# Ledger of designs, part 5: designed miniproteins, single chains, continued (2)

Each design is a single chain, and the fold is of that chain. pLDDT is the mean over its residues in the fold that is shown.

## One batch from the design tools (miniprotein)

Design m4150
Fold by ESMFold2-Fast:
Structure m4150 (fold): chain A 71 residues (1-71)
Amino acid sequence: TVAQLAPDAPLIAVVTATRRTAAGEVEQVASVVKRTDNLAAAQAWVAAQKAAFEAQYDARVSGGIVPADAA
Protein backbone atom coordinates (compact mmCIF):
# COMPACT_ATOMS: atom_id res chain seq x y z
CA THR A 1 0.00 0.00 0.00
CA VAL A 2 1.38 3.38 -1.08
CA ALA A 3 0.11 6.77 0.03
CA GLN A 4 -0.10 9.19 -2.90
CA LEU A 5 1.14 12.74 -2.41
CA ALA A 6 -1.34 15.24 -3.90
CA PRO A 7 -0.33 18.89 -4.52
CA ASP A 8 -3.41 20.37 -2.77
CA ALA A 9 -3.86 17.76 -0.04
CA PRO A 10 -3.04 18.62 3.59
CA LEU A 11 0.68 18.02 4.02
CA ILE A 12 3.04 17.77 6.98
CA ALA A 13 6.57 19.06 6.39
CA VAL A 14 9.28 18.07 8.89
CA VAL A 15 12.88 19.27 9.26
CA THR A 16 15.19 17.65 11.83
CA ALA A 17 18.78 18.45 12.82
CA THR A 18 20.88 15.70 14.42
CA ARG A 19 24.38 15.75 15.91
CA ARG A 20 26.77 13.04 17.07
CA THR A 21 27.61 13.37 20.77
CA ALA A 22 31.08 12.99 22.31
CA ALA A 23 30.05 9.41 23.23
CA GLY A 24 29.39 8.66 19.53
CA GLU A 25 25.59 8.60 19.91
CA VAL A 26 23.22 10.53 17.65
CA GLU A 27 21.02 13.15 19.31
CA GLN A 28 18.20 15.29 17.91
CA VAL A 29 19.23 18.94 18.28
CA ALA A 30 16.09 20.49 16.76
CA SER A 31 12.92 19.45 14.96
CA VAL A 32 10.19 21.63 13.42
CA VAL A 33 6.92 20.74 11.71
CA LYS A 34 4.68 22.76 9.38
CA ARG A 35 1.26 21.77 8.08
CA THR A 36 0.23 23.12 4.67
CA ASP A 37 -2.13 22.28 1.79
CA ASN A 38 0.35 23.44 -0.87
CA LEU A 39 3.21 21.16 -2.01
CA ALA A 40 5.29 24.02 -3.47
CA ALA A 41 4.99 25.96 -0.20
CA ALA A 42 5.97 22.83 1.76
CA GLN A 43 9.04 22.29 -0.47
CA ALA A 44 10.10 25.95 -0.15
CA TRP A 45 9.67 25.84 3.65
CA VAL A 46 11.70 22.60 3.96
CA ALA A 47 14.52 24.07 1.83
CA ALA A 48 14.58 27.29 3.89
CA GLN A 49 14.51 25.43 7.24
CA LYS A 50 17.26 23.01 6.17
CA ALA A 51 19.47 25.96 5.19
CA ALA A 52 18.73 27.74 8.48
CA PHE A 53 19.44 24.64 10.60
CA GLU A 54 22.67 23.85 8.71
CA ALA A 55 23.85 27.42 9.36
CA GLN A 56 22.72 27.50 13.01
CA TYR A 57 23.63 24.05 14.37
CA ASP A 58 26.53 22.74 12.25
CA ALA A 59 24.60 19.46 12.27
CA ARG A 60 23.20 16.91 9.83
CA VAL A 61 19.81 18.13 8.61
CA SER A 62 17.06 16.05 7.02
CA GLY A 63 13.66 17.10 5.72
CA GLY A 64 10.58 15.48 4.28
CA ILE A 65 6.95 16.00 3.36
CA VAL A 66 4.14 13.51 4.07
CA PRO A 67 0.37 13.62 3.46
CA ALA A 68 -1.38 14.55 6.72
CA ASP A 69 -4.22 12.14 5.89
CA ALA A 70 -1.70 9.26 5.69
CA ALA A 71 0.10 10.12 8.94
Scores: mean pLDDT 72

Design m4151
Fold by ESMFold2-Fast:
Structure m4151 (fold): chain A 74 residues (1-74)
Amino acid sequence: MQKTMDEHSTVKLSAEGQKYLQEGIDKGRELKAKLEKEGKSPEEASGAYGQAVMKGVLKAREADGVDLTKNLGL
């Protein structure tokens, strides 16, 4: 298991926000590992990881009460 002992770098999120962020990170790491096993470039694998983490962060921010859809003009 990964050590979460460095709370220095922990983003202050609600419990729901932390759940979404962790889901994004977990999915991103799994996807990156799968793409690397499939022979995708490190750039492609890292891009997919970043995309999944970003989606998790977006959901976490939404759960934390940030209305991002209005800021995007949607």
Scores: mean pLDDT 68

Design m4152
Fold by ESMFold2-Fast:
Structure m4152 (fold): chain A 76 residues (1-76)
Amino acid sequence: AKLSSELAARLVGLILRMVGAHLDGDEEAAREAARELVEFILSHPEVAEEMREFALNALKSNPELLEIFEEALREA
């Protein structure tokens, strides 16, 4: 299944929340946003891999955000 426009919009919103928290220097809020992002991805198993790939590609320019996201994935 392909990622729908509605799911893509929600995914982008969650990624932006994580990025915003990190830019604000709130690492705990960034980690919480990463957990919400991972829970959202895992709640849609039919498109989970596409969502994960999208999130990784969106975060690839920021190693700290990638680490936070990968940590949340490992804990799930």
Scores: mean pLDDT 83

Design m4153
Fold by ESMFold2-Fast:
Structure m4153 (fold): chain A 85 residues (1-85)
Amino acid sequence: SEDFDRLIELVRAGKYDEAMKLAAKLIKEGVDPEELIRYALERGEVRAAQVIRGVKNLLDLGITPEEIIEKSAEELDREGTRRVL
């Protein structure tokens, strides 16, 4: 997938916020987060798998894909912390 290859490129460039937003977009469009994680790991892209797992963890806490796309990393960290406390 062109979007998946772009996600890997963003992670390799250290653009983690942009990579996280792209992962959330793919999941919103119907891509299974576990399949994305698995595909990253099969390619040896451990850091990309960690970014995607971070997005899945936020979704599991009830944060929406739209919130991940629209909010800053600091806002997402605060919201995630609020939901586990």
Scores: mean pLDDT 82

Design m4154
Fold by ESMFold2-Fast:
Structure m4154 (fold): chain A 61 residues (1-61)
Amino acid sequence: SEELREAAERGIENGKKALAEGDPAAAVTAFSEARRLAEEAGDEKLAKEAEKLLQEAISRV
């Protein structure tokens, strides 16, 4: 759904902001949520992007 995609996109933006603020743990939470929302929306490209960002955030914790 469009609503789930928009929520996933907001989650990605929240995660990026958390990384910029030096909080990779908060970024992990945000990207994990974004991946789940993207999967529920059926947006495989967005889910893969969120997964990539999630792995990056985990590497910084």
Scores: mean pLDDT 87

Design m4156
Fold by ESMFold2-Fast:
Structure m4156 (fold): chain A 70 residues (1-70)
Amino acid sequence: SNKEKALELLKKAREAIKKGDLETAKKYAVEAASLLDDPVLGKVAAHEASKAKTAEELEKVIEAIEKAIK
């Protein structure tokens, strides 16, 4: 399901953050956001993930995507 794929992508994003690879983490977070059932929330979350300048900012976006998956 899109929900399971989104959660797996968020796990990969967090692993990339732990490795210091912010660009790869942003890519996974954007993909996860695109799988949200609400296309407006998905578009906004993908934009925010792509614009995150730090791991801390990206982690906040990842948390928002996780909450939206329900």
Scores: mean pLDDT 86

Design m4157
Fold by ESMFold2-Fast:
Structure m4157 (fold): chain A 69 residues (1-69)
Amino acid sequence: KEEIEKMVEELRKLRDQARAAGLEPLHAELDRVIDTLEKALKANLTPEERQQLVDYARELIERARAALG
């Protein structure tokens, strides 16, 4: 729970940076993943579903950081 909440905070920062930089496709992807994670915090996910979502979010954070440089 706390790990997903921290990831949402980081993704929101990256989303705002992507919007300011005019990176429209990245901004839209970050916004969609934030919505998915917020819904997941309210859902009864299996451990496997949680891990897949966390792995995807982590990969996206790294990719966004690389793009925003």
Scores: mean pLDDT 80

Design m4158
Fold by ESMFold2-Fast:
Structure m4158 (fold): chain A 74 residues (1-74)
Amino acid sequence: SEAEELLKKGEEAFKNGDYQTAVEYFKRAAEAAKDDPQLRARAYGYLSVAYEKLGKEDEAQKWFDEAERDAAAA
């Protein structure tokens, strides 16, 4: 799926230490996963960790909370 492809691109950017690019791909993956709460939760979880690596704690917490909500809804 588009969401899975975007998630893989985000994971690759994250592995390369390009956390800003990872954030952009994980955001796009979450949007593409609008009808898949489990995949969206995964994207939000990665987005949270990427923001933590960027030192953006408020954004990291926001996406962590979103990931938990989506995971609980499945």
Scores: mean pLDDT 85

Design m4159
Fold by ESMFold2-Fast:
Structure m4159 (fold): chain A 56 residues (1-56)
Amino acid sequence: GHMMEEIKKAIEAALEAKKLTKGQSNDERAEVARELAKKMGLSEEGIELAAELAKT
């Protein structure tokens, strides 16, 4: 369903943010993940999920 696709996109945003921010802080990775998730059209919940996944 829509929720599963949103989780998948949040994971993709987090992985891309990690590639773009190698050597940067967790906060910088989270910020990039939020911006990528916003561009992908994710909800506020999906955007925050991407940010938290990017910190790990």
Scores: mean pLDDT 81

Design m4160
Fold by ESMFold2-Fast:
Structure m4160 (fold): chain A 62 residues (1-62)
Amino acid sequence: MVGDVVEAIGDVPAINEEMLELKKGDRVEVLEILPGGFALVRSLKTGKEGKVPLAGLRKIEK
């Protein structure tokens, strides 16, 4: 959900320039839910923004 902090379930490679590379356990803020099962997120570790597959993320309660 937009504004939620979520965590990468595993390593997520950046397969193109729009994608954000994540390592397992990296936390991101969801900025926008995108079509096709993707989200625009901001890395809390690096401050970088990019697209990641929703299937690679889990919701964190905080």
Scores: mean pLDDT 75

Design m4161
Fold by ESMFold2-Fast:
Structure m4161 (fold): chain A 66 residues (1-66)
Amino acid sequence: SMEELRRRLERALARLLAGEPLTPEERAALKQAMLHYSPSLSEEEIEAVLADPVRALAALHDLLAA
């Protein structure tokens, strides 16, 4: 559900703010949200965002503000 996705994104944001790596479940949720809201992004571009905590934080902030 979208509510469950949002919950996972909120946990992912809290984890990154604490300096902790994303779990596979949180990584998958962020990837799912990026594909939904930015379908023009390639798999390589999404993986680049997921590999960079600063870019991942920015993406999570923007997704949760939507």
Scores: mean pLDDT 81

Design m4162
Fold by ESMFold2-Fast:
Structure m4162 (fold): chain A 97 residues (1-97)
Amino acid sequence: PKFVTQPADVSVAEGKEATFTCTATGSPKPTITWSRQKPGKGPELLGEGVETENSDGTYTSTLTITPTKEDDGADVFCSAVNEAGSVRSAPAKLTVL
């Protein structure tokens, strides 16, 4: 699998929704999962998000979270996995205002 689009940095107020998206492609269809790494902590698996198949044969995954102040400065990234292997996106930084 490979990423067509990477997740972008997001800034939100505490208690408001932060939305991250990534788009991947691969054959067979990859499973896309999301992880968060808070400052000074190891990575934490968040799950699969909401997936949409695009008309061009790519797959967009959307993660929506409601961050707390403890999430300020966290890195959010996605992984795409199939039988051919695994790839990880560039990290997106979450800023909580």
Scores: mean pLDDT 77

Design m4163
Fold by ESMFold2-Fast:
Structure m4163 (fold): chain A 65 residues (1-65)
Amino acid sequence: SAMEEALERAKRRAVDILVAAGYSREEAERAVEQALEELSKRLPPEDLTAGVIALRAREILRERR
């Protein structure tokens, strides 16, 4: 569906944002997956943007470093 395609693009863009910020792709992908799991319990799909996912993923990565 268009919504599933939009979410996949948002996830990919969030990973790219974190890689550009200096994280490895593997670290970024794991953090994005965790962020999305947490956010999907609290936010509707239309609010799961690349920026929102990347922000939460970066917080997760900062707590681990």
Scores: mean pLDDT 83

Design m4164
Fold by ESMFold2-Fast:
Structure m4164 (fold): chain A 74 residues (1-74)
Amino acid sequence: SFLYREGKYDEAIEVYENQIKKDPNNYEAYYNLGVVLAEQGKYEEAIKYYEKAIELNPDYELAKRNLERVRKKL
């Protein structure tokens, strides 16, 4: 189960990283990377991606809300 879960996260990360390579302004891809990293407990890395999503779209309320939630876990 542990190895299976890790493989699913790695696949998701690759998809979103490829989306960012194709469109560096894709704020949803940065947000989705942050979500996957937060699910792995990588809160500091998740914060960086949420901040990038907000930088690209300052009205992205979902990213702002998840940023605040993850900051409380540190």
Scores: mean pLDDT 84

Design m4165
Fold by ESMFold2-Fast:
Structure m4165 (fold): chain A 75 residues (1-75)
Amino acid sequence: SVQQGIQYFNNGDYSSATQYFNQSSDVFSQMNGYIVQLINDGRYDDAISAANSRLRSTNPFVRSFSQQIIRSINS
């Protein structure tokens, strides 16, 4: 589930987070999986860029998770 993927991400388990997001048929979850995979690969600038583009989403859950990604990389 999306919630399980987010939980793994919050725990720093980016590999498991990516796996859970990519198993979803939901486009939102697959996009989250892509961004988390960028983090797992050490591609932080690309991950921040992708998250920043999603801050313009009308979906509050998309914006919230994108903010969380940016904070986790910058902290």
Scores: mean pLDDT 74

Design m4166
Fold by ESMFold2-Fast:
Structure m4166 (fold): chain A 60 residues (1-60)
Amino acid sequence: MTEKIVELLREYAKKGSMSYEERLKFYEELKKVAEPKEKEIIDEYIEAVEKLKAKAEAAA
């Protein structure tokens, strides 16, 4: 990981964010500074969060 990615991860952990929107925004920012191989992994995380959000909205 780059130093910028480590900084973003620390900021995210510090915030203790649990909202789907904040998680998606975080991964989007991380993707901007990530290497191509890391972007693929981040895309998987984004997809997983989107699926969880859809399930939560369906349950409401």
Scores: mean pLDDT 69

Design m4167
Fold by ESMFold2-Fast:
Structure m4167 (fold): chain A 89 residues (1-89)
Amino acid sequence: MEGAREAAEGARKAAEGALKSGPKGATSASAAGSSAAGAEFSAEVLKDQEGAARDARAAADAAEKAGGEEAKKGAEEARRGAEIAEEEA
């Protein structure tokens, strides 16, 4: 459960970093935001650790495609949280 929350928070940070990448990253930033919202919903509403991990990893991948150092840092945090959530599941 804690891992799922860490994954969702990392995904949120990745999506926020991706938004700072500018217009060329806009589609990937939008995808990262949608996946981050999914991770949060899975963690907080569904209590689905595996679903939270999956959506957090998707947000991380989309954020990295958008580019930027903050997006990359958030992606690393999202993947770390996802690993913990998968281990707890």
Scores: mean pLDDT 78

Design m4169
Fold by ESMFold2-Fast:
Structure m4169 (fold): chain A 56 residues (1-56)
Amino acid sequence: DEKYKELLEAIGEVLRAIGDVLDAELAGDEEKLKEAEKKLEEAKKKLEEAVKKLEE
């Protein structure tokens, strides 16, 4: 199921983005943190779209 593959990919992107946010926080790098947060929001949006495709 292509929809299931998209869901797994989106979950992977969110987990990766969370890791990037944590790494930036630990480093105290505000610029990296801002970029990581932006990527996390993009990843969350893809996850929402993937979930919506499974429901509809």
Scores: mean pLDDT 82

Design m4170
Fold by ESMFold2-Fast:
Structure m4170 (fold): chain A 74 residues (1-74)
Amino acid sequence: MYRETAERLAEVGRRALELGDPRGAVEAYEEALRAYSKVAEANPEFLRNLARAYEAAGDEELAEEYRRKAEEAE
C-alpha cells in the first residue's frame, strides 16, 4: 500500500516532466518524499527522477544533492 502510493506520486511527477511542467513534477515528487520519506529515500530511481525535476525547474543545487542521494541508495 504505502510503497504503491509513493510509486503513484512518482509516476505523476515523471509524467509532469514529460508534459513540460517541471514545477508540477517537483511538487509531486516532494509530496511523495514528505508523505513516504522512508520508502522514497530508499528508492534510487525516485531520487534520480526528483533530481531531474529540480534540474528542469532550475534548482541545480537540489538536483546535485538528490543525484548524490540516489548513488548512496544503490
Scores: mean pLDDT 76

Design m4171
Fold by ESMFold2-Fast:
Structure m4171 (fold): chain A 82 residues (1-82)
Amino acid sequence: SELLEQARRAAEGAVELASKLSEEQQQQLLDTLIQDAETLRDSDPALAGIALRAAAEVYEILGRPELAEELRRRAEELEARA
């Protein structure tokens, strides 16, 4: 639980910084978060869910709310399995 709280804090910090990044850097962050979630999906679904929620916030910053909603649904499914 402590490690998951640290991961959530790190994700919140990354999202806060994302609003100050260029669109190109926001896209790179998004790609990294989605890749991390994919890598962790089977081994640590709770951590994968945190990464997908952070990626959803980056999609919101990029003006893509439908893609953000899709990632939040995927995060909820992973969290339900954790």
Scores: mean pLDDT 83

Design m4172
Fold by ESMFold2-Fast:
Structure m4172 (fold): chain A 82 residues (1-82)
Amino acid sequence: SDEEKEALIKEAAEILDEIEALLREYMKKNNFPQDVVDAALAHLDALRQALLAKLKTMSVAEQEEFLRKLRELKEELEKLLK
């Protein structure tokens, strides 16, 4: 359903925001210069918009699989920060 697709897209957006926050923390912990951090995050924002647009063209099953992969990526980034 359209409602189910919208809910999955919203969850994907939230996880992508969490991934961006983890990458910011990783770059800070590893003493990346602020201008490099800002440039990297600007490019990630552009990619986020493209990914969310692509998600709208996917089936519910494809969106669920994409979300599963995003959650796995987030968990791996959290491990990398420890």
Scores: mean pLDDT 85

Design m4173
Fold by ESMFold2-Fast:
Structure m4173 (fold): chain A 108 residues (1-108)
Amino acid sequence: MERIEAGREAGRGVGEGAGRADRERGALGGQIAAGAGATAGGGMGGAGEALEEAAEAGRREAERAARELGASPEALAAAAGGGGAAGAGAGGAGKEGAEIARKAAENA
């Protein structure tokens, strides 16, 4: 659950420096990215390679969703990070998933 929130938090963080419209778009992009990432990761499941693939699928789906919303490059990066973390989490994260989530939050 916290990994899904990471995507939304990242979008909100990016919005901190931007104008109100960008902040609202960033937060929305983060929420959509987190949801998309969780869905993609959950479908893959597993550990090891499957977990890495789940994270990648989440990242790509989140980035695509954010781009469709016309997100800025900074919002795209945040969405990608959040989506990857959500994907890993949904895929039944072990050590790798925890590390991915931590790195995504750190780089948001």
Scores: mean pLDDT 53

Design m4174
Fold by ESMFold2-Fast:
Structure m4174 (fold): chain A 79 residues (1-79)
Amino acid sequence: MLSDEEKAELEKLFSLIDRDGDGTISVDEAVELVAKYLGKLGRLSEEEIEELKKKIDKDGDGTVDWDEFLEFVEEEKSK
């Protein structure tokens, strides 16, 4: 599980990407943020990126809210 400090850091990064303040980011931005958090930015395969996009876009609308983003990061951190 993510600590409160890890959640606060992720919320800060999410807010920096969500520049219009609507509480959502694109699936592409969410995948990039997760890759940065995991230290894998630019090192993911095309197949890994496609799988992450499928997992994070739970609503199928091409956007990711904060709750969906947190759940996805927790899933990727969990074994």
Scores: mean pLDDT 72

Design m4175
Fold by ESMFold2-Fast:
Structure m4175 (fold): chain A 66 residues (1-66)
Amino acid sequence: SLEELEAEFRRLLAELEELLRRGEYDPALVQRADRLGKQLAVAGRLDLVARFSALIREFRARGITL
Protein backbone atom coordinates (compact mmCIF):
# COMPACT_ATOMS: atom_id res chain seq x y z
CA SER A 1 0.00 0.00 0.00
CA LEU A 2 1.01 3.65 -0.33
CA GLU A 3 0.97 3.98 3.47
CA GLU A 4 3.40 1.05 3.82
CA LEU A 5 5.60 2.53 1.07
CA GLU A 6 5.67 5.89 2.92
CA ALA A 7 6.52 4.17 6.23
CA GLU A 8 9.40 2.26 4.59
CA PHE A 9 10.67 5.45 2.93
CA ARG A 10 10.61 7.34 6.25
CA ARG A 11 12.67 4.54 7.84
CA LEU A 12 15.18 4.73 4.96
CA LEU A 13 15.42 8.53 5.37
CA ALA A 14 16.19 8.06 9.09
CA GLU A 15 18.92 5.51 8.25
CA LEU A 16 20.40 7.87 5.64
CA GLU A 17 20.42 10.73 8.18
CA GLU A 18 22.37 8.48 10.58
CA LEU A 19 24.85 7.56 7.81
CA LEU A 20 25.28 11.25 6.97
CA ARG A 21 26.00 12.03 10.64
CA ARG A 22 28.72 9.35 10.64
CA GLY A 23 30.15 10.46 7.28
CA GLU A 24 29.39 7.00 5.84
CA TYR A 25 28.06 5.96 2.43
CA ASP A 26 25.82 2.98 1.63
CA PRO A 27 25.10 2.84 -2.13
CA ALA A 28 22.55 0.00 -1.75
CA LEU A 29 20.53 2.00 0.79
CA VAL A 30 20.66 5.15 -1.37
CA GLN A 31 19.59 3.13 -4.43
CA ARG A 32 16.64 1.60 -2.52
CA ALA A 33 15.56 5.04 -1.24
CA ASP A 34 15.83 6.51 -4.76
CA ARG A 35 13.66 3.70 -6.16
CA LEU A 36 10.97 4.20 -3.50
CA GLY A 37 11.20 7.98 -3.86
CA LYS A 38 10.42 7.73 -7.58
CA GLN A 39 7.31 5.65 -6.79
CA LEU A 40 6.22 8.21 -4.16
CA ALA A 41 6.77 11.07 -6.64
CA VAL A 42 4.44 9.36 -9.16
CA ALA A 43 1.91 9.00 -6.30
CA GLY A 44 2.18 12.76 -5.54
CA ARG A 45 4.01 12.49 -2.17
CA LEU A 46 6.35 15.38 -2.97
CA ASP A 47 7.17 16.36 0.65
CA LEU A 48 8.95 13.04 1.29
CA VAL A 49 10.75 13.21 -2.06
CA ALA A 50 11.91 16.76 -1.23
CA ARG A 51 13.38 15.49 2.08
CA PHE A 52 15.32 12.80 0.20
CA SER A 53 16.60 15.32 -2.37
CA ALA A 54 17.76 17.67 0.41
CA LEU A 55 19.54 14.78 2.15
CA ILE A 56 21.35 13.74 -1.07
CA ARG A 57 22.48 17.37 -1.58
CA GLU A 58 23.86 17.31 1.99
CA PHE A 59 25.81 14.07 1.29
CA ARG A 60 27.40 15.78 -1.73
CA ALA A 61 28.08 19.00 0.22
CA ARG A 62 30.02 16.96 2.80
CA GLY A 63 32.03 15.14 0.13
CA ILE A 64 30.08 11.87 0.37
CA THR A 65 29.06 10.65 -3.09
CA LEU A 66 26.12 8.50 -4.17
Scores: mean pLDDT 83

Design m4177
Fold by ESMFold2-Fast:
Structure m4177 (fold): chain A 100 residues (1-100)
Amino acid sequence: EEALKILERVKEILEKALENITIDTFQQAIDEVNRLIEEAKKLGLPGVVISTLEAVRKLLQEALDLLQADPTSPENRKKARFLLEVALALVEIAITLLKK
């Protein structure tokens, strides 16, 4: 149940980032996901949860790197959006697996 709460919080963070694809929003999302990773580790949550959060953080970092490399590029913005959609899909899969 605590694992599901953390994954649902991550889903909310990612959905908010999809509404506003900016460097500041992605930096905030990465900071929030990092806090949730530390919380999950302290709670001793299953490896699938921690691995999912780490994968989400990596995808958010890749998206941030694209936005920082060329903030004016529509192509980089589309790639950042796609990476964020992949992160959302990973979270949804993890939620489904935990519910069995």
Scores: mean pLDDT 86

Design m4178
Fold by ESMFold2-Fast:
Structure m4178 (fold): chain A 72 residues (1-72)
Amino acid sequence: SSEIKKRILKLIGEILSLIGEIFELELELERLKKEGGDEEKIKEIEEEIEKLKKKLEELKKELKELEKELEK
């Protein structure tokens, strides 16, 4: 039980970190688009955001599975 709770807390930390990274990149993307920034840099940031969002979805799925283990 305590080990599963420790794993959940670590995973929540990773999820929060990713949410923060995505938010920072989205703010930078909006800034670059508003300023008429480099199209290649815009594309790079958009691709990184998509990659991080996919990773976030995977971690959220893992969190749900760990939460189910606590309900057993």
Scores: mean pLDDT 84

Design m4179
Fold by ESMFold2-Fast:
Structure m4179 (fold): chain A 107 residues (1-107)
Amino acid sequence: SEELRRKAKELLDQALEYLGKAITRAKQNREKLPEALELAEEARVYTSAALAQLDNVELAIEYAEKAAEKVEEALRLAEEAGDEETAEQLRKALEYVKKAIELLKKL
């Protein structure tokens, strides 16, 4: 479905926006969150890869699932460090990635 693919694209674009905000915030706290920053940057790469592969649904799902795993790890580290602003942006990114995966699995 072209409509489901378009909606998945919009959700992945939103995930990239929130990952960008999380990365910007984590860079300000780099000394406290070096691993969370690295994981968020990896999640951004995988989310971009999923977006680039929307015509190859199986590969798009694989990249999006890798992105979700990296976001979950980054979120855990941000929460453990008490950085609620970075954690909030990562929670939103994770929500959008997971919604995109659900839509892609319906294709």
Scores: mean pLDDT 90

Design m4180
Fold by ESMFold2-Fast:
Structure m4180 (fold): chain A 88 residues (1-88)
Amino acid sequence: ELQKLIREAAIKETAGAIFYAGGEFERSLGDEETARRQYELAIELYEEAIELYRKALELSKDEKVKQELEEQIKRLEARIAEIRALLA
């Protein structure tokens, strides 16, 4: 239950990181259109990861686990904000 949500969130976060890296790579080659698409996919996957981490946070009874999940959510929100700034 809790562990399944955390694993699913981690998979979405990892997929988001792969698309973010793809966007960085395409941008380094001057392909702004492909970079934009990769960044948009990264944002979608990070937002899905945040929702799964929020569900895990609701199920968690351990204060240390709650703090770790909240820190993960904040890091992903900051990453989304950074990517959105690149797309503006």
Scores: mean pLDDT 88

Design m4181
Fold by ESMFold2-Fast:
Structure m4181 (fold): chain A 80 residues (1-80)
Amino acid sequence: AVEKAEEALKKVEEAKTAEEALEALKELLKAAETLEEIKLAIGTLLRVIGYLLEGNEEKAIEVAKEGARELLKLAKEKYA
């Protein structure tokens, strides 16, 4: 379970475009098992979309990476 979240985070960290970051975030959302993880994933997606609508792709990618890191932290805490 954590392995899928780690792979998805790695894809987000390596993302060069907002589209790549969004695809990787969608994989993290699919790996989310708790309401807290789902809420954080959806909140991150909404913030990324908001920045993309403003034309700020750099900030959208930054927010996606931050949200992905927090999601992985929550997933690891579940198994610790």
Scores: mean pLDDT 75

Design m4182
Fold by ESMFold2-Fast:
Structure m4182 (fold): chain A 66 residues (1-66)
Amino acid sequence: MEEKKKAVIEAVKDLARRLLEEGVSPEEVLKQAEEAVRTASTALGLSEEQKEEIIEEVRKFIEEES
């Protein structure tokens, strides 16, 4: 369970980092990251609570990298 959540966080952070490096705005990166989290979380059977935790972690990452 923790492992699945970590895998989604890692994958979405990698996506966000690439988009930021390409000069995409932090707001647009966050939108794409949230979409990726929703898709991956649904596919992996993660709860709404776990999805929110992942989105929160990714949002912090984007905010710190921007």
Scores: mean pLDDT 80

Design m4183
Fold by ESMFold2-Fast:
Structure m4183 (fold): chain A 65 residues (1-65)
Amino acid sequence: MDELLDEAVEKLVQLAKEKGRLPSYDEAVEIVRELAEKRGVKLSDETIRIMATLALNKAKEELAK
């Protein structure tokens, strides 16, 4: 689970740099869903939303550096 969250943060930071803006919550949800699917991990919609929120907040912290 931690690996999926860390990868989601990395992808969100990359997307932010590419777009020149912070990703939206919807973009974070899509990234978490894509990563869960690729890893074969079955997550509830609630877990995906929580992970998307955490990943987006961590990406904001990294981009502030």
Scores: mean pLDDT 81

Design m4184
Fold by ESMFold2-Fast:
Structure m4184 (fold): chain A 60 residues (1-60)
Amino acid sequence: SKEKKEELLKRAERLMKEAVEKGLPEEVIQELLERFRRALIEENFEEAEKILEEMEELVK
């Protein structure tokens, strides 16, 4: 749904800012964003959420 896409996008924006602040390599951030974008296009919200969980683990 559109609401789920908006929630995932907001979460991705926050995590991207955290990743940059924590000093994660640009290459890692870009790879995760590309995978996330693909999952959203395919409407695979399970995969999109998993990618955000991976990013969340990396910014700990």
Scores: mean pLDDT 83

Design m4185
Fold by ESMFold2-Fast:
Structure m4185 (fold): chain A 70 residues (1-70)
Amino acid sequence: KLEDINKAMKDARSVIERAEKEGLTDEEVAERLLEIYKKYPNATPAFINAAIELRRRGYEKAAEAVRKAV
């Protein structure tokens, strides 16, 4: 439901922001986002948005992994 989408969006955004600041690899970013997806499996729109943002920031492999999984 909407609450799960909002929670997933907040958690996914946190991962993406930390990825840039902490120098996380595409593999680490994808792993963390897929772990969030496991908690919110019906929040697909949040992960589509996350994949778009990852691609914008140059994390193309992470974006592909997230899109392929959701």
Scores: mean pLDDT 82

Design m4186
Fold by ESMFold2-Fast:
Structure m4186 (fold): chain A 84 residues (1-84)
Amino acid sequence: GSEEVKKILKFAKETKNYEEAAKKLKELLEKLGVPVKPSLEEIKEAIKKWEEQERLKKAGGPSEAELAALEAAEAALLAALAAA
């Protein structure tokens, strides 16, 4: 559902691995029985457009920008702890 899509989009944004994100999203669409499946390249383009729209939305709200900064800090801390 929409929550699963959001999780995949967050993965793409955090990892910048659009290929893997597009693959995951295509697999989700297959499970949901979407009759006309977009190509992997079309899915990658859609994810990149979503990321750009998300960036523009953040420009309109300080609270969203603060939340995004906190999420990025948490991810960086987890990566640092894994490397230590």
Scores: mean pLDDT 65

